# Designs tried in a protein design run: designed miniproteins, single chains, continued (5). Part 26

Each design is a single chain, and the fold is of that chain. pLDDT is the mean over its residues in the fold that is shown.

## One batch from the design tools (miniprotein)

Design m16936
Fold by ESMFold2-Fast:
Structure m16936 (fold): chain A 67 residues (1-67)
Amino acid sequence: SAEELYEEAKRLLEEAEEAIKEGKLDEAQRLINRASQLALQLYLRYGEEEKAKEIGKRLQELDKKIK
């Protein structure tokens, strides 16, 4: 369901933040990539535009911390 994808994406974002904090940048990138895929599914498959935008903004913030 859309709710399950949204909750999974949020969980992946939290794990990515922890990975960045611990210097595990390769793991953080993999988590970011998976959350990005879920955000695309939320938008394209379920029409959940606001949830997809929310996840996308958090992904952009995490990308800035890695780079």
Scores: mean pLDDT 86

Design m16937
Fold by ESMFold2-Fast:
Structure m16937 (fold): chain A 89 residues (1-89)
Amino acid sequence: ADALFAQGLQAFKQSKYDEAIKHFTEAIKLDPENAEAWFYLGLAYFEKEEFKKAAEYFEKSAELYKKKGDNILASYSKKMAEIAKKKAE
C-alpha cells in the first residue's frame, strides 16, 4: 500500500497524472482508509481538469480525515471539493 502510494506521488510530481491515478487507485484498493491517497487521487484528476471526479475523491478524503480526527486536513479537502465542483459547473 505505502509503496504504491509513494510511486503515485513520484509520478504526480513529474506531472504524469495518468500514471499517478493508476498507482493511487491501486493504493486505495489495498487501503481504502488512506485519506492521503484519496486526496492525491483528487488532485491528479483536478490537474487533468476532470473536476467532477476530483470533487468526489476530495469529499471521500475529507470524510476519512474527519474520521481520523484531522479536522484541518478534512476542512482543506472539503474546500478543494467545493473548488472542483465550481469548476465543473
Scores: mean pLDDT 88

Design m16938
Fold by ESMFold2-Fast:
Structure m16938 (fold): chain A 70 residues (1-70)
Amino acid sequence: MPISRLEVTETLAVMLSAVTKRAAEREGLSPEEVKKRILEEAERLIKKLDLSEEEREAVRRAAEEVAESV
C-alpha cells in the first residue's frame, strides 16, 4: 500500500488538532480560545517541519475542520 508522505502528514495534522481541541476543552477554555489554540498548534507544526506547500495546506485545512467542530 503506497502511504504517501502527504497522507501521513494529513493524518498527523488531524490527530494533533483533535488532541489540542480535547486538551483545551478540558482546561475550560472558551470556544474562541479552543479554536485559536488549534490553529496556533498547526502553524507551529508547519514551522518545525520541512513541509511542502501541499503538506502545509493539508495541515491548515485539517486544523480549520477541527476548529469548525468547536
Scores: mean pLDDT 80

Design m16940
Fold by ESMFold2-Fast:
Structure m16940 (fold): chain A 111 residues (1-111)
Amino acid sequence: SAEEYLKKGIEYLRNKDFDKAVEYFKKALEIDPNNKTALLLLYVIAKHQGNEEELEKIRKELAKRGFYSGPIDLILELSDFVGALRQLARIAEAGGDVETAKLFRELAESL
């Protein structure tokens, strides 16, 4: 399921295996193209890797779905990977998405 692929991707991300994390988040999106958590994690990873082509692609996918009301560029301006996760947690919480906010906070603390 999309949720099983998301969980596997998060497990690889905690182990700093970014390539496998990306693979599993993309598999989650093949099953559930609107998986906001998978899209946001791919965004943060692409930013960390300096992959401008992938960042542009993911930015367009997030914009198409209206995920979060704030300007997405604010996330890109954060100083590091953990900072980006903490800012995404704050945006999720402000939007009432407490589960996604908790996930991003816990992930930031484990990395």
Scores: mean pLDDT 78

Design m16941
Fold by ESMFold2-Fast:
Structure m16941 (fold): chain A 84 residues (1-84)
Amino acid sequence: KKKELIQKAMSHLGKALRIAREKDPELAKFVEETQKKVLEALKNGDYEKALQIAQEGADFARKKGYEEVAKHLEEAANYLKEAI
């Protein structure tokens, strides 16, 4: 169900934030802002925007060399895509 997919996406955003907080405070701030933007998009019913924000977050983390954070943001994006 859509609600279960959204909960899984939110779980992966939370995991990305926890890992980021342990590794790099600036990365943690970026992931926190990404999570906030995804939540606002979901609150407005804009699943396409939420997906785009999560994908952009994953790309940024990967380009900075944070593969584990990127993977969790990518998983969040995949669950959001299934929820559309």
Scores: mean pLDDT 86

Design m16942
Fold by ESMFold2-Fast:
Structure m16942 (fold): chain A 87 residues (1-87)
Amino acid sequence: SVEDDLELLEKEYKIFKDIVDKRRAEARQATPEERKRLLEEIINGLESYIRYLQHRLEQSTDPELQAFLEKKIAELKKRIEEVRAEL
C-alpha cells in the first residue's frame, strides 16, 4: 500500500541520513587526505541514493508518494552541494 511504501521510505531515508551525518562527523576529525576520501565516498553514496529514489518516483502513481520522493531528492542534492563545499 502507499502507506506502507511511505513508512518504509521514511525509515530508509532516516537511516541513510543518520549514516551520512555520522560519516561527515568522522571526516571532520580526519587527516586532510582521509577527509577528502571520506567526503568523496559520502557524495557517491548520496548520488546512488538519489538514483534509487528517482527510480521509485518513475514507478509511482500516487501524488503523495511522488511529492515525498521529489522533496527528498531535492534535499539530497542540496546535501551533495554542502559536502562538496567541505572538500
Scores: mean pLDDT 88

Design m16943
Fold by ESMFold2-Fast:
Structure m16943 (fold): chain A 113 residues (1-113)
Amino acid sequence: MDYESLKKEYEEKIQKNPNDAEAYNNLGMVYYKMGKYEEAKEYFEKAIELNPNYADAWIGLGLVYEKQGKTLEASRYLSKAAHLYNLPPGYALNSVKLASVVKNEMLQEELFP
């Protein structure tokens, strides 16, 4: 995957619409895939600031915190995402179950490697 091209595309979307929560979430996933977890976190937090009901951004934060070994924080963010998807609490305990309902292609690739 050409992450530099995707990064540029989403940065251009943000320049045209600074309130595009989906573009911030997608940019967060690009940074996450590049191993830039602090930048990924900032973009996911911005997506949530713009749209607190954007479930995929809560999954993104959970993935970042899992990479940092912060299991309790990760579980809280994944539980929020499961709630927004109207899923049973058991989905928050299993990233594979969450991936079964996530339609974001980049998140599905991370949860189903």
Scores: mean pLDDT 76

Design m16944
Fold by ESMFold2-Fast:
Structure m16944 (fold): chain A 94 residues (1-94)
Amino acid sequence: SHHVELDPKQEEEVEKFVKKYLEEVYKVPTDEELVAYIEEKAKKLSEEKGIPYEEAFEKVSKATVAEMQGKVLEYLGKLEAAKEFYKKAEEYKK
């Protein structure tokens, strides 16, 4: 049940805003820096929760992506949607 479809122009503008936000706010981390960050957080979560490292890595990766999506939505002025993604990020860390 699709109530509304985004037109291609809106999709392109969102993509441009995401790129600008990631470059200006996050300084677009290298793949190596991002992996190192996720690895450190995953090791801590694995030790704290007593779960396998692979499971902790997946949880931290999903949390990081949700947190980034939340910040993008906040940049676009979609504060309620941003709050939902921040809650989702916290759920992944449980």
Scores: mean pLDDT 71

Design m16945
Fold by ESMFold2-Fast:
Structure m16945 (fold): chain A 74 residues (1-74)
Amino acid sequence: MKEELEKEVAEGMLLIEAAVVKIAAEKGKITKEEAEERAKELIERARELGLSEEQLKRVEEAAEEAVRAAEEAE
């Protein structure tokens, strides 16, 4: 129970970080290359934390959206 809750909190925090990267990219504060690097870091952290496949997929989708925002801003 507590371990599952900790993973849900971790997922939420990673999704918030992905949203921050997306906003920074949309505002031209980071490059596409920087967004891609941050996206990889978020996905790696999700894997290291032992998130479920469904949780990992959500983090990957959020990270991909952040990279896409950077791509569209350039």
Scores: mean pLDDT 81

Design m16946
Fold by ESMFold2-Fast:
Structure m16946 (fold): chain A 91 residues (1-91)
Amino acid sequence: DPAAERAAETARRVMQELGFSEELQELAAEGARTGDAEGAGRRAKELMLEKGADEKVAERGGELVALIARLAWEGESVEDILEKVIKELAK
């Protein structure tokens, strides 16, 4: 599905701009492709914990991956998602 692959690529680009690892980029991309944003966020938190991230860092990372995947699946642009994520990070 071309729309699903475009959503996946949008999520990868947002994650890359924010400095996330390739492994986390692919989790966000899969969440965007399938619409399973919450599942992507849970898997991202799990992966971050396995890689030695602090619990709070992993929780926040999972929340951001879920947000990015959901917005990309909903068809939002890289620029719009980055703006929304930057607002979340400013809290």
Scores: mean pLDDT 88

Design m16947
Fold by ESMFold2-Fast:
Structure m16947 (fold): chain A 75 residues (1-75)
Amino acid sequence: KKPVLAVAAALLIVGAYEEYRLTGKDYFEELRKALESIVSPEVAEKIVEIFKKNYKTDPDKAAIEALRLLEEELS
């Protein structure tokens, strides 16, 4: 398992969530490109899609679901 890569990817997700929470702007394309440098393109796409699904209605749930998917894919 690769804990350093998991932490780096988790920080990217948390950063996107925090930016949305503070500014109301989404950074999905930037998040996807950054995640692709750490995980596969397929995993990056899945993480971004699960985040996008709920971020406007429940950004906390969206962030938690994205982090759970990351943990599952990297376990």
Scores: mean pLDDT 75

Design m16948
Fold by ESMFold2-Fast:
Structure m16948 (fold): chain A 59 residues (1-59)
Amino acid sequence: HMEEVERLLREKAAELGLSPEAVQQLLDTARYFDWTPEEVERVLRVIEQNAAPARAAAA
C-alpha cells in the first residue's frame, strides 16, 4: 500500500515541478502517518492549487 502512495507522490510531484526536498518531506509524512492513496490524492490536489496561484508563483 505504501508502494502505491510513494508512486503517486513521485509522479504528481514531478508533474508539479516540486523540489526533491519537498518530495522527500511528503514521502516522510506519508510514511509516518501511514497515508492511504486517497489521502495522498487530496494532499496533492492542495499542492496543485498552490502551484498555480493568481498572485505570485515562484520557482
Scores: mean pLDDT 72

Design m16949
Fold by ESMFold2-Fast:
Structure m16949 (fold): chain A 103 residues (1-103)
Amino acid sequence: RYEEIAEKAEKTKKLGEALLEGARLAAEEGDVAAARAVEAAARALLGDEEGLFELLSKRAELTEEDKERIKKFIEELRKKYEFDEEKVREALRIARELLERAE
């Protein structure tokens, strides 16, 4: 399911569309873990490094080396893939609505 979305993203190079599909699937299934992953990825692509590191630090302590590796990985994704900012923002909105309802 999510692997099919990831495979489609690799073929099309459209990461924003893949995140939107992932957010919709997470909402359909009530998949809180997937919604959190979509939120993290969307914040990363939108340049919200502070928000991303805050989310990740809630699960594990991040070293400076971890933060630098994450930043480089995001930069590589941005160079390799197209992302439609409007689709990324919509994916973030859907993920946040699911997470808010799960409270």
Scores: mean pLDDT 76

Design m16950
Fold by ESMFold2-Fast:
Structure m16950 (fold): chain A 68 residues (1-68)
Amino acid sequence: MQVLRVEFEGPITPEHLAAVEAIAAKYGGRVLRVDPERNAVYVETTDPKAAMPPLAALPGVRSVTPVK
């Protein structure tokens, strides 16, 4: 599995978190942790290439990057 860091431009809303969770579940993964101080959500997925575009398209998302 690959971990993705989803970084938001501002504070994470409950709606943002729900949207990330839904996309993660669709691509065989889950939310691992939320880092509210860094406006980031860490997502585990089996299909990072398929998960990255819909995550990056969410409102308020600044970047989606693979974590090594």
Scores: mean pLDDT 84

Design m16951
Fold by ESMFold2-Fast:
Structure m16951 (fold): chain A 111 residues (1-111)
Amino acid sequence: MLEVRRVSDDEVEVFENGRLVARVTIEIKGDTAIIKDIEVDPRHRGRGYATLAIAGAMRLAQEKGAKKVVAYVPEDDEELRRALQDAGFKEVGRIEGEKPLVVYEADLPAA
């Protein structure tokens, strides 16, 4: 059984059969929620757990009054980029550097 839990004011966890399989941490800055970290159990990658955790974090952000969610993802992390796209995020920009980051954004509906 899959379960999405809010474990704090800024953290969402995904459990499968009582086992932690994914975690997302957010930070609220005004009307914007920033995804700070996305962790998925390496033994369970590619099963949509990141997408479920991201969706849970979006709901948490909306309840806290955020109007949008932003994520910064390494350009070479194709699996995480796909999970964000599956959760409804769009690419809005890039941050150039030694390891370039792709900026993803999703608008949150009014609560």
Scores: mean pLDDT 81

Design m16952
Fold by ESMFold2-Fast:
Structure m16952 (fold): chain A 60 residues (1-60)
Amino acid sequence: DSERKQKELWEKLLEKARELGYDELVEALEKREKGEVVLLSPEQAEKLHEILAEVMEEER
């Protein structure tokens, strides 16, 4: 189920962001999950990309 896998990935991303202390990114991601339109700064987008790469690496 692709939807379930996306939720699992999303939860891992949020957990990793919280672990790293990226509070502003966590807040933006939680708002996006609720359907709010939130623009990420270039720095926040970079951090999200790095966390995504890390999480994807762990699943290999």
Scores: mean pLDDT 75

Design m16953
Fold by ESMFold2-Fast:
Structure m16953 (fold): chain A 68 residues (1-68)
Amino acid sequence: MRMRRRVFRTTDPAEHRALLVRTQEDILRRGRRIVRGEGEVRVEGDRVTSRLTLELEDGTRIVFEYEG
C-alpha cells in the first residue's frame, strides 16, 4: 500500500510557522496522532534550510521544508 505524503515548501519564516501550527491543529482536530517527528537544519553560508518530517499513526508523512 502506498503511504500518503504531503510536502510544504516555504521561504518566509512567518508562513513556515503558520503552516506548522495549522497542520498540527488539523491533525488533532481530526483525531489523528503524531507517532514520529524528525528534524534537520543545514547552514550553507548565509542560507539556512530546515526539514521537519512528521509521521502519523496511519503511515501518513508530512514534510515541511524551509529555505531562507
Scores: mean pLDDT 76

Design m16954
Fold by ESMFold2-Fast:
Structure m16954 (fold): chain A 87 residues (1-87)
Amino acid sequence: GEAEKKAEELIEKIKKEKEEIIEKAKAKGDEETAKWAEKMFDKIEKKVKELLEKLKKGEISEEEALFELEILEGLALMVKGVALLIL
């Protein structure tokens, strides 16, 4: 379904953005921002994976999953924005 596809796309997007932010932070010698960003992105990725598992098991509706994915995408965008503001 659409929600499964969006969840998989969001996981890949989070992985890419996590790597980019960690590389930028390390290039600046900012190990604290690198560690914080990794921790926050890992938590969001875990939530997306848990949501995908629930969707596959039929424990949530497609509509509910899409709504939760929008929230998780927004959280990932905030983590990226905060990291880039600090860096």
Scores: mean pLDDT 88

Design m16955
Fold by ESMFold2-Fast:
Structure m16955 (fold): chain A 55 residues (1-55)
Amino acid sequence: AEELKEKMIEIGKLLGIEEEAEEFAKKIEEALKAGDKKEAEKLLREFGKLIAEKR
């Protein structure tokens, strides 16, 4: 969970969207801690789409 958060923030910094990446990482971490795997997967896919659009 923490390693995923750090990687997402690093990618966000490289693309100039570090604040958005940090927000997604926080939401995904919270969903995983709450046991909401579906929500975590949805958020991860949305982040992936954002990365693809910004590149």
Scores: mean pLDDT 77

Design m16956
Fold by ESMFold2-Fast:
Structure m16956 (fold): chain A 104 residues (1-104)
Amino acid sequence: MPPSVVLAPSEVTTYEGEDVTLRFDAVKSEANKGVKLTVQWFKDGQPAPERFKILPSEEAAQEGAAHLQIENVQREDEGTYTVVATDSGGTSSASTRLIVLPRP
């Protein structure tokens, strides 16, 4: 069975210069416990820029729950973000919209 993926909320609003974290939760099937979950992030259908951080990178116990952190968000970072989670049971995806407002 593919992992189940939830990316909430479906829309995130932030301001230029803020740090934003896009959260997702994933549940692996019983047959795939102990197998690494592979997570890939996309922005508008393209691989997410390398300046973005995948967290928690150091937390092995939550390896199936990876977050995308964008530091010093820019207007160009606005878009649709998709997380793709893969294990030996298959692939699942979820998407959210990031809205970036100008700072006054």
Scores: mean pLDDT 68

Design m16957
Fold by ESMFold2-Fast:
Structure m16957 (fold): chain A 86 residues (1-86)
Amino acid sequence: SLEERIEELIREAEELIKEGEELIKEGYIELGEKIIELAEEALRLAEEARRLLEEGREEEARRLLLEAEIKLGLARIVLGVTKLIE
């Protein structure tokens, strides 16, 4: 369901924020900040999608969820590249 997808995305974004914070502690400040920025934007979009879904605007909620998934994917790419250069 869309509700399950939104909750899963929120959970994954929160995990990426924590990984970004850990990278900052390790001295990868710019990369960690970028991961946090992207994950926070994904959280914002997911919260907006939840609100739209509550209003019965399912198609718009799906669009925002897709945008959130793209932001989360970009955060994961940044994390993956960072781990390769470790």
Scores: mean pLDDT 86

Design m16959
Fold by ESMFold2-Fast:
Structure m16959 (fold): chain A 82 residues (1-82)
Amino acid sequence: GARAAGAALARLAGDGPGSASTEAAAKAAATMLGVDEKTGEEVAKRGAALSGSEGSASAEAAGKALIDTAKEAGVAPPAAPP
């Protein structure tokens, strides 16, 4: 679900050296959430911007921003993972 996607994004962003990893992770999660490419691009761009401005500390913020962006785009939060 969204929580698992957010956690995976934060982990990937923290592992990666910069915004490129955050952007890829955000795009992958957008695909898992089942949103449009345009929404995925917005999510990836926001994630990359946050990662680039604050470095490693922004990894968790990037994951949270992805979830918030998905909710704003009208994607309902799914149930917790099994």
Scores: mean pLDDT 53

Design m16960
Fold by ESMFold2-Fast:
Structure m16960 (fold): chain A 91 residues (1-91)
Amino acid sequence: AEEEALALLTRLGNSPNFDVQVDAALLLIAYGISKVVAERSEDPEAARAEGYRWLAELVERHLKTHDYSPEEKALLQRAAEAFRAEAERLA
């Protein structure tokens, strides 16, 4: 699921809309930061689960607040679902 979420965000980065490309890049950066924070946690497994939940919520917030095409919205919904699945797997 993590690999699927990253692949979906990478596909979003191929959007012809520059603002969407920037959003995709920022979401991938947020993923990278979340991973580093989890690895430095006293409980890395619990921190990874919380990180995936936070990433799903961040993607869902983007879906509610930003203007995306139906195809871009579908990619983001699938990415959020993949992050939620990883959070549930680790809980």
Scores: mean pLDDT 83

Design m16961
Fold by ESMFold2-Fast:
Formats: sequence, C-alpha cells, structure tokens
Structure m16961 (fold): chain A 62 residues (1-62)
Amino acid sequence: MAPASEEERAELRRAGAALIEELRADPDNATLQAALGVMAAAADIAGDEEAAARLRAALREA
C-alpha cells in the first residue's frame, strides 16, 4: 500500500491538535478519548511516530 501523503499527515496533525485542546478542556470526555485513540492508531499506520506519541501522551495526561 502507498504511504500516507504529506497533506494527509498535515491534516491528521491539525485535527489531532484540535482534539487535544478539546480533551484538555474536558479530560473525562470518553468520546474525545476514543477519538484521540483512533487518531493515534491512524498516525501509526501513516508512519508518523511523533504524531502518534504526542496523541498518546495527551491521553495519558487526561
């Protein structure tokens, strides 16, 4: 399979940053926690280890 494009990775990072800020405002929100987990998995599949690590760090801090 072709790797994710730079545009797809950039969009994932933007969406992830927005969700991290939302989770910081509402850390007990199970839907946001699930969304961040899905995005971390998507970042791993895309090969963006730094984005995946950042998303997982936000989940651990919640």
Scores: mean pLDDT 76

Design m16963
Fold by ESMFold2-Fast:
Structure m16963 (fold): chain A 74 residues (1-74)
Amino acid sequence: MAEIEELIAQLPAEAQPELRALVEEILASTDRAEQVALLRRLRDIIYAVLPDAEAEEIFGRIAQLLSEELAARA
């Protein structure tokens, strides 16, 4: 959680509230299809606000941390 917040804090301030809400929704969801749809939306926002190389790195790290947190909750 702290690591995900640190990554979101590196993104433009205007995008941060929606990204935080999506992370909370992903972690609260028990439906894999819903988690995948929310993760795709998270990816789209990050790629809209950052250059492709930075978006790939930050999204990849957030996706990995979310995957680890969801596995720990399963």
Scores: mean pLDDT 82

Design m16964
Fold by ESMFold2-Fast:
Structure m16964 (fold): chain A 74 residues (1-74)
Amino acid sequence: MMELEGEILLALVDMVLGIGRAFSENPEVLEEIERKAEEAKERVRELAAEGRFDEALEVVKELLKFVDELLEKE
């Protein structure tokens, strides 16, 4: 089982995905957000398993930036 830090980081990815689902009006944009969120979850799990929490947080930040930029460009 992951440390608490890893669980928090995965919850943050789920929150970003929730934002994308709530605010996306385009099904194609939503599909891209969901795909990127799944990639981010996998990477966060890998980094957290290695104790690399700072790098895992950077993945979450990049996902949030991606979702924000994609929603702005709809």
Scores: mean pLDDT 80

Design m16965
Fold by ESMFold2-Fast:
Structure m16965 (fold): chain A 70 residues (1-70)
Amino acid sequence: SLLEKARELIEQAKRMIKENAPIRDVIKVLEEARKLLEEAQVSQDERNEALKELQEVLDLLGKKSYEESK
């Protein structure tokens, strides 16, 4: 399912952050996950839960980028 693929991409993005992958590459993976979530024919609750997980990863990426820029 598209929802399952989106969740796999979110987990991939989390791993990429831990492995210090380039920020641009992590953003591309998260953008693809978001697109799949918007196209997925699932309940609004399931979509919102996955979008919340995606936003949490973006927040972690932003914090990491800020700390590394100091």
Scores: mean pLDDT 78

Design m16966
Fold by ESMFold2-Fast:
Structure m16966 (fold): chain A 79 residues (1-79)
Amino acid sequence: MESHLSPEELRELLEGMAELARKEREKILELIRSGELSPEEALAAAEYLEELARLAREAGLEEAARVLEELAREVREAA
């Protein structure tokens, strides 16, 4: 099935996504608040971030999960 990534590769991907989320947080929220990203696109992004956070938590990456969940919540609020 689609879990072709090794556990190591999945952890690296999730940690990278959390790091990117933390770095780009202000920019993403500004794009939503300015209307450059539609509310529908923002909600879709929040759902994706929530799924990544769930996967990170299942992988034992609590800090990565927290960062992703935090951004997802803020994106939903800004939408």
Scores: mean pLDDT 80

Design m16967
Fold by ESMFold2-Fast:
Structure m16967 (fold): chain A 75 residues (1-75)
Amino acid sequence: MSAEEREALLLEAMRRGSAMIAALRATLSGDQLEAAVRELGELTRRALQAISRGDLEAARRYMEEAERLAAEAIA
């Protein structure tokens, strides 16, 4: 994987994470929002670390888990 490809993947993961956090902030408040944002932030952080290592399969699983968590939290 090239450095340019890695940068693009990192930026995309950050954008997806920010969009999920924005959706949580629009729907949740208080302790529920704090807990969901903290857990989603941890999953996004792990995805970014996986991309930095070139472990795209692990990164994909962390982002899918983050999207599932965000969807369930606002359901």
Scores: mean pLDDT 85

Design m16968
Fold by ESMFold2-Fast:
Structure m16968 (fold): chain A 87 residues (1-87)
Amino acid sequence: MEELLRETVARVRALVAEAVEAEAAGDLLRAAELYEEAAEVAERGAEELERLAEEAEDPELARRAAEALRRGAEELRRLAEELRRRA
């Protein structure tokens, strides 16, 4: 569980860093694609954490982590949509 959360957060952070670089370079479509990919990674991580929560020693921690990832995914998708509208 904790390793999955750590891996998910690391992947999301890496994709967001690439998106920020693309946005700074003026490549708004590429930045949008990267934010959308980051959102998908976060949503998939949240779904897996929710499945593992029923088997976890700390189901509450797993559910809170999944909820945070879902909120992050919504924010990332909003950013992607905004960038696509500007591109």
Scores: mean pLDDT 84

Design m16969
Fold by ESMFold2-Fast:
Structure m16969 (fold): chain A 66 residues (1-66)
Amino acid sequence: SAEEFEREKAQIEHLLAWALRHGLLSQDEVNEFLNKEVETVSQARQLRLEIAEMIAERILERLRAG
């Protein structure tokens, strides 16, 4: 539904803003994700999973470096 799609988009924007604030993603990486064309709830969920995976990898890299 349109309401589900808008919620998924809002969650993506929130996740990207959170990752930017914590230095887990650069502004350029955030802009690349925001510029991806997403038209369905399924596409939005796939994008969110891709973003979450990248964030998780960056957190693990920081833990290994410390």
Scores: mean pLDDT 85

Design m16970
Fold by ESMFold2-Fast:
Structure m16970 (fold): chain A 64 residues (1-64)
Amino acid sequence: MKKFLIVVDEDLERAHELALKLKEELGDDVEVLYGAVSVEEAEKLAKRLEKEFGAEVEIIDLRK
């Protein structure tokens, strides 16, 4: 079963840098996604991924 991490940040450069670092540290068992600018957007994506892949999804909010 795949695990997904969704990075939330309005600063796309910061989100991209963190996503690359997490992908390198966590390896192939975890898919790291970015581009969500709000928690609400990330939650909608998380529900879709859970239904489609039966995956565990974690949201990381970088705004605070």
Scores: mean pLDDT 75

Design m16971
Fold by ESMFold2-Fast:
Structure m16971 (fold): chain A 71 residues (1-71)
Amino acid sequence: MDIDEMVAQAVEGLRFLGVKDEDIAAFEKTVENAKAAGKSEEELRQTIADAVAKALGGKSVPIPAPEAPPA
């Protein structure tokens, strides 16, 4: 599978899981920066996997959490 297809599938997966468009855009920008830097396909695959995990917060969150006013 080409890098563009991997990115498209990752974007679809993130949208399916309810990730915000801003986080999806950040993911795409991360991959674009890696491509612009001339990283190999294997490096791009690792970058995609890491960026997807980042966008998901490293775990599934079935309920939205408020941003930290009580602390």
Scores: mean pLDDT 71

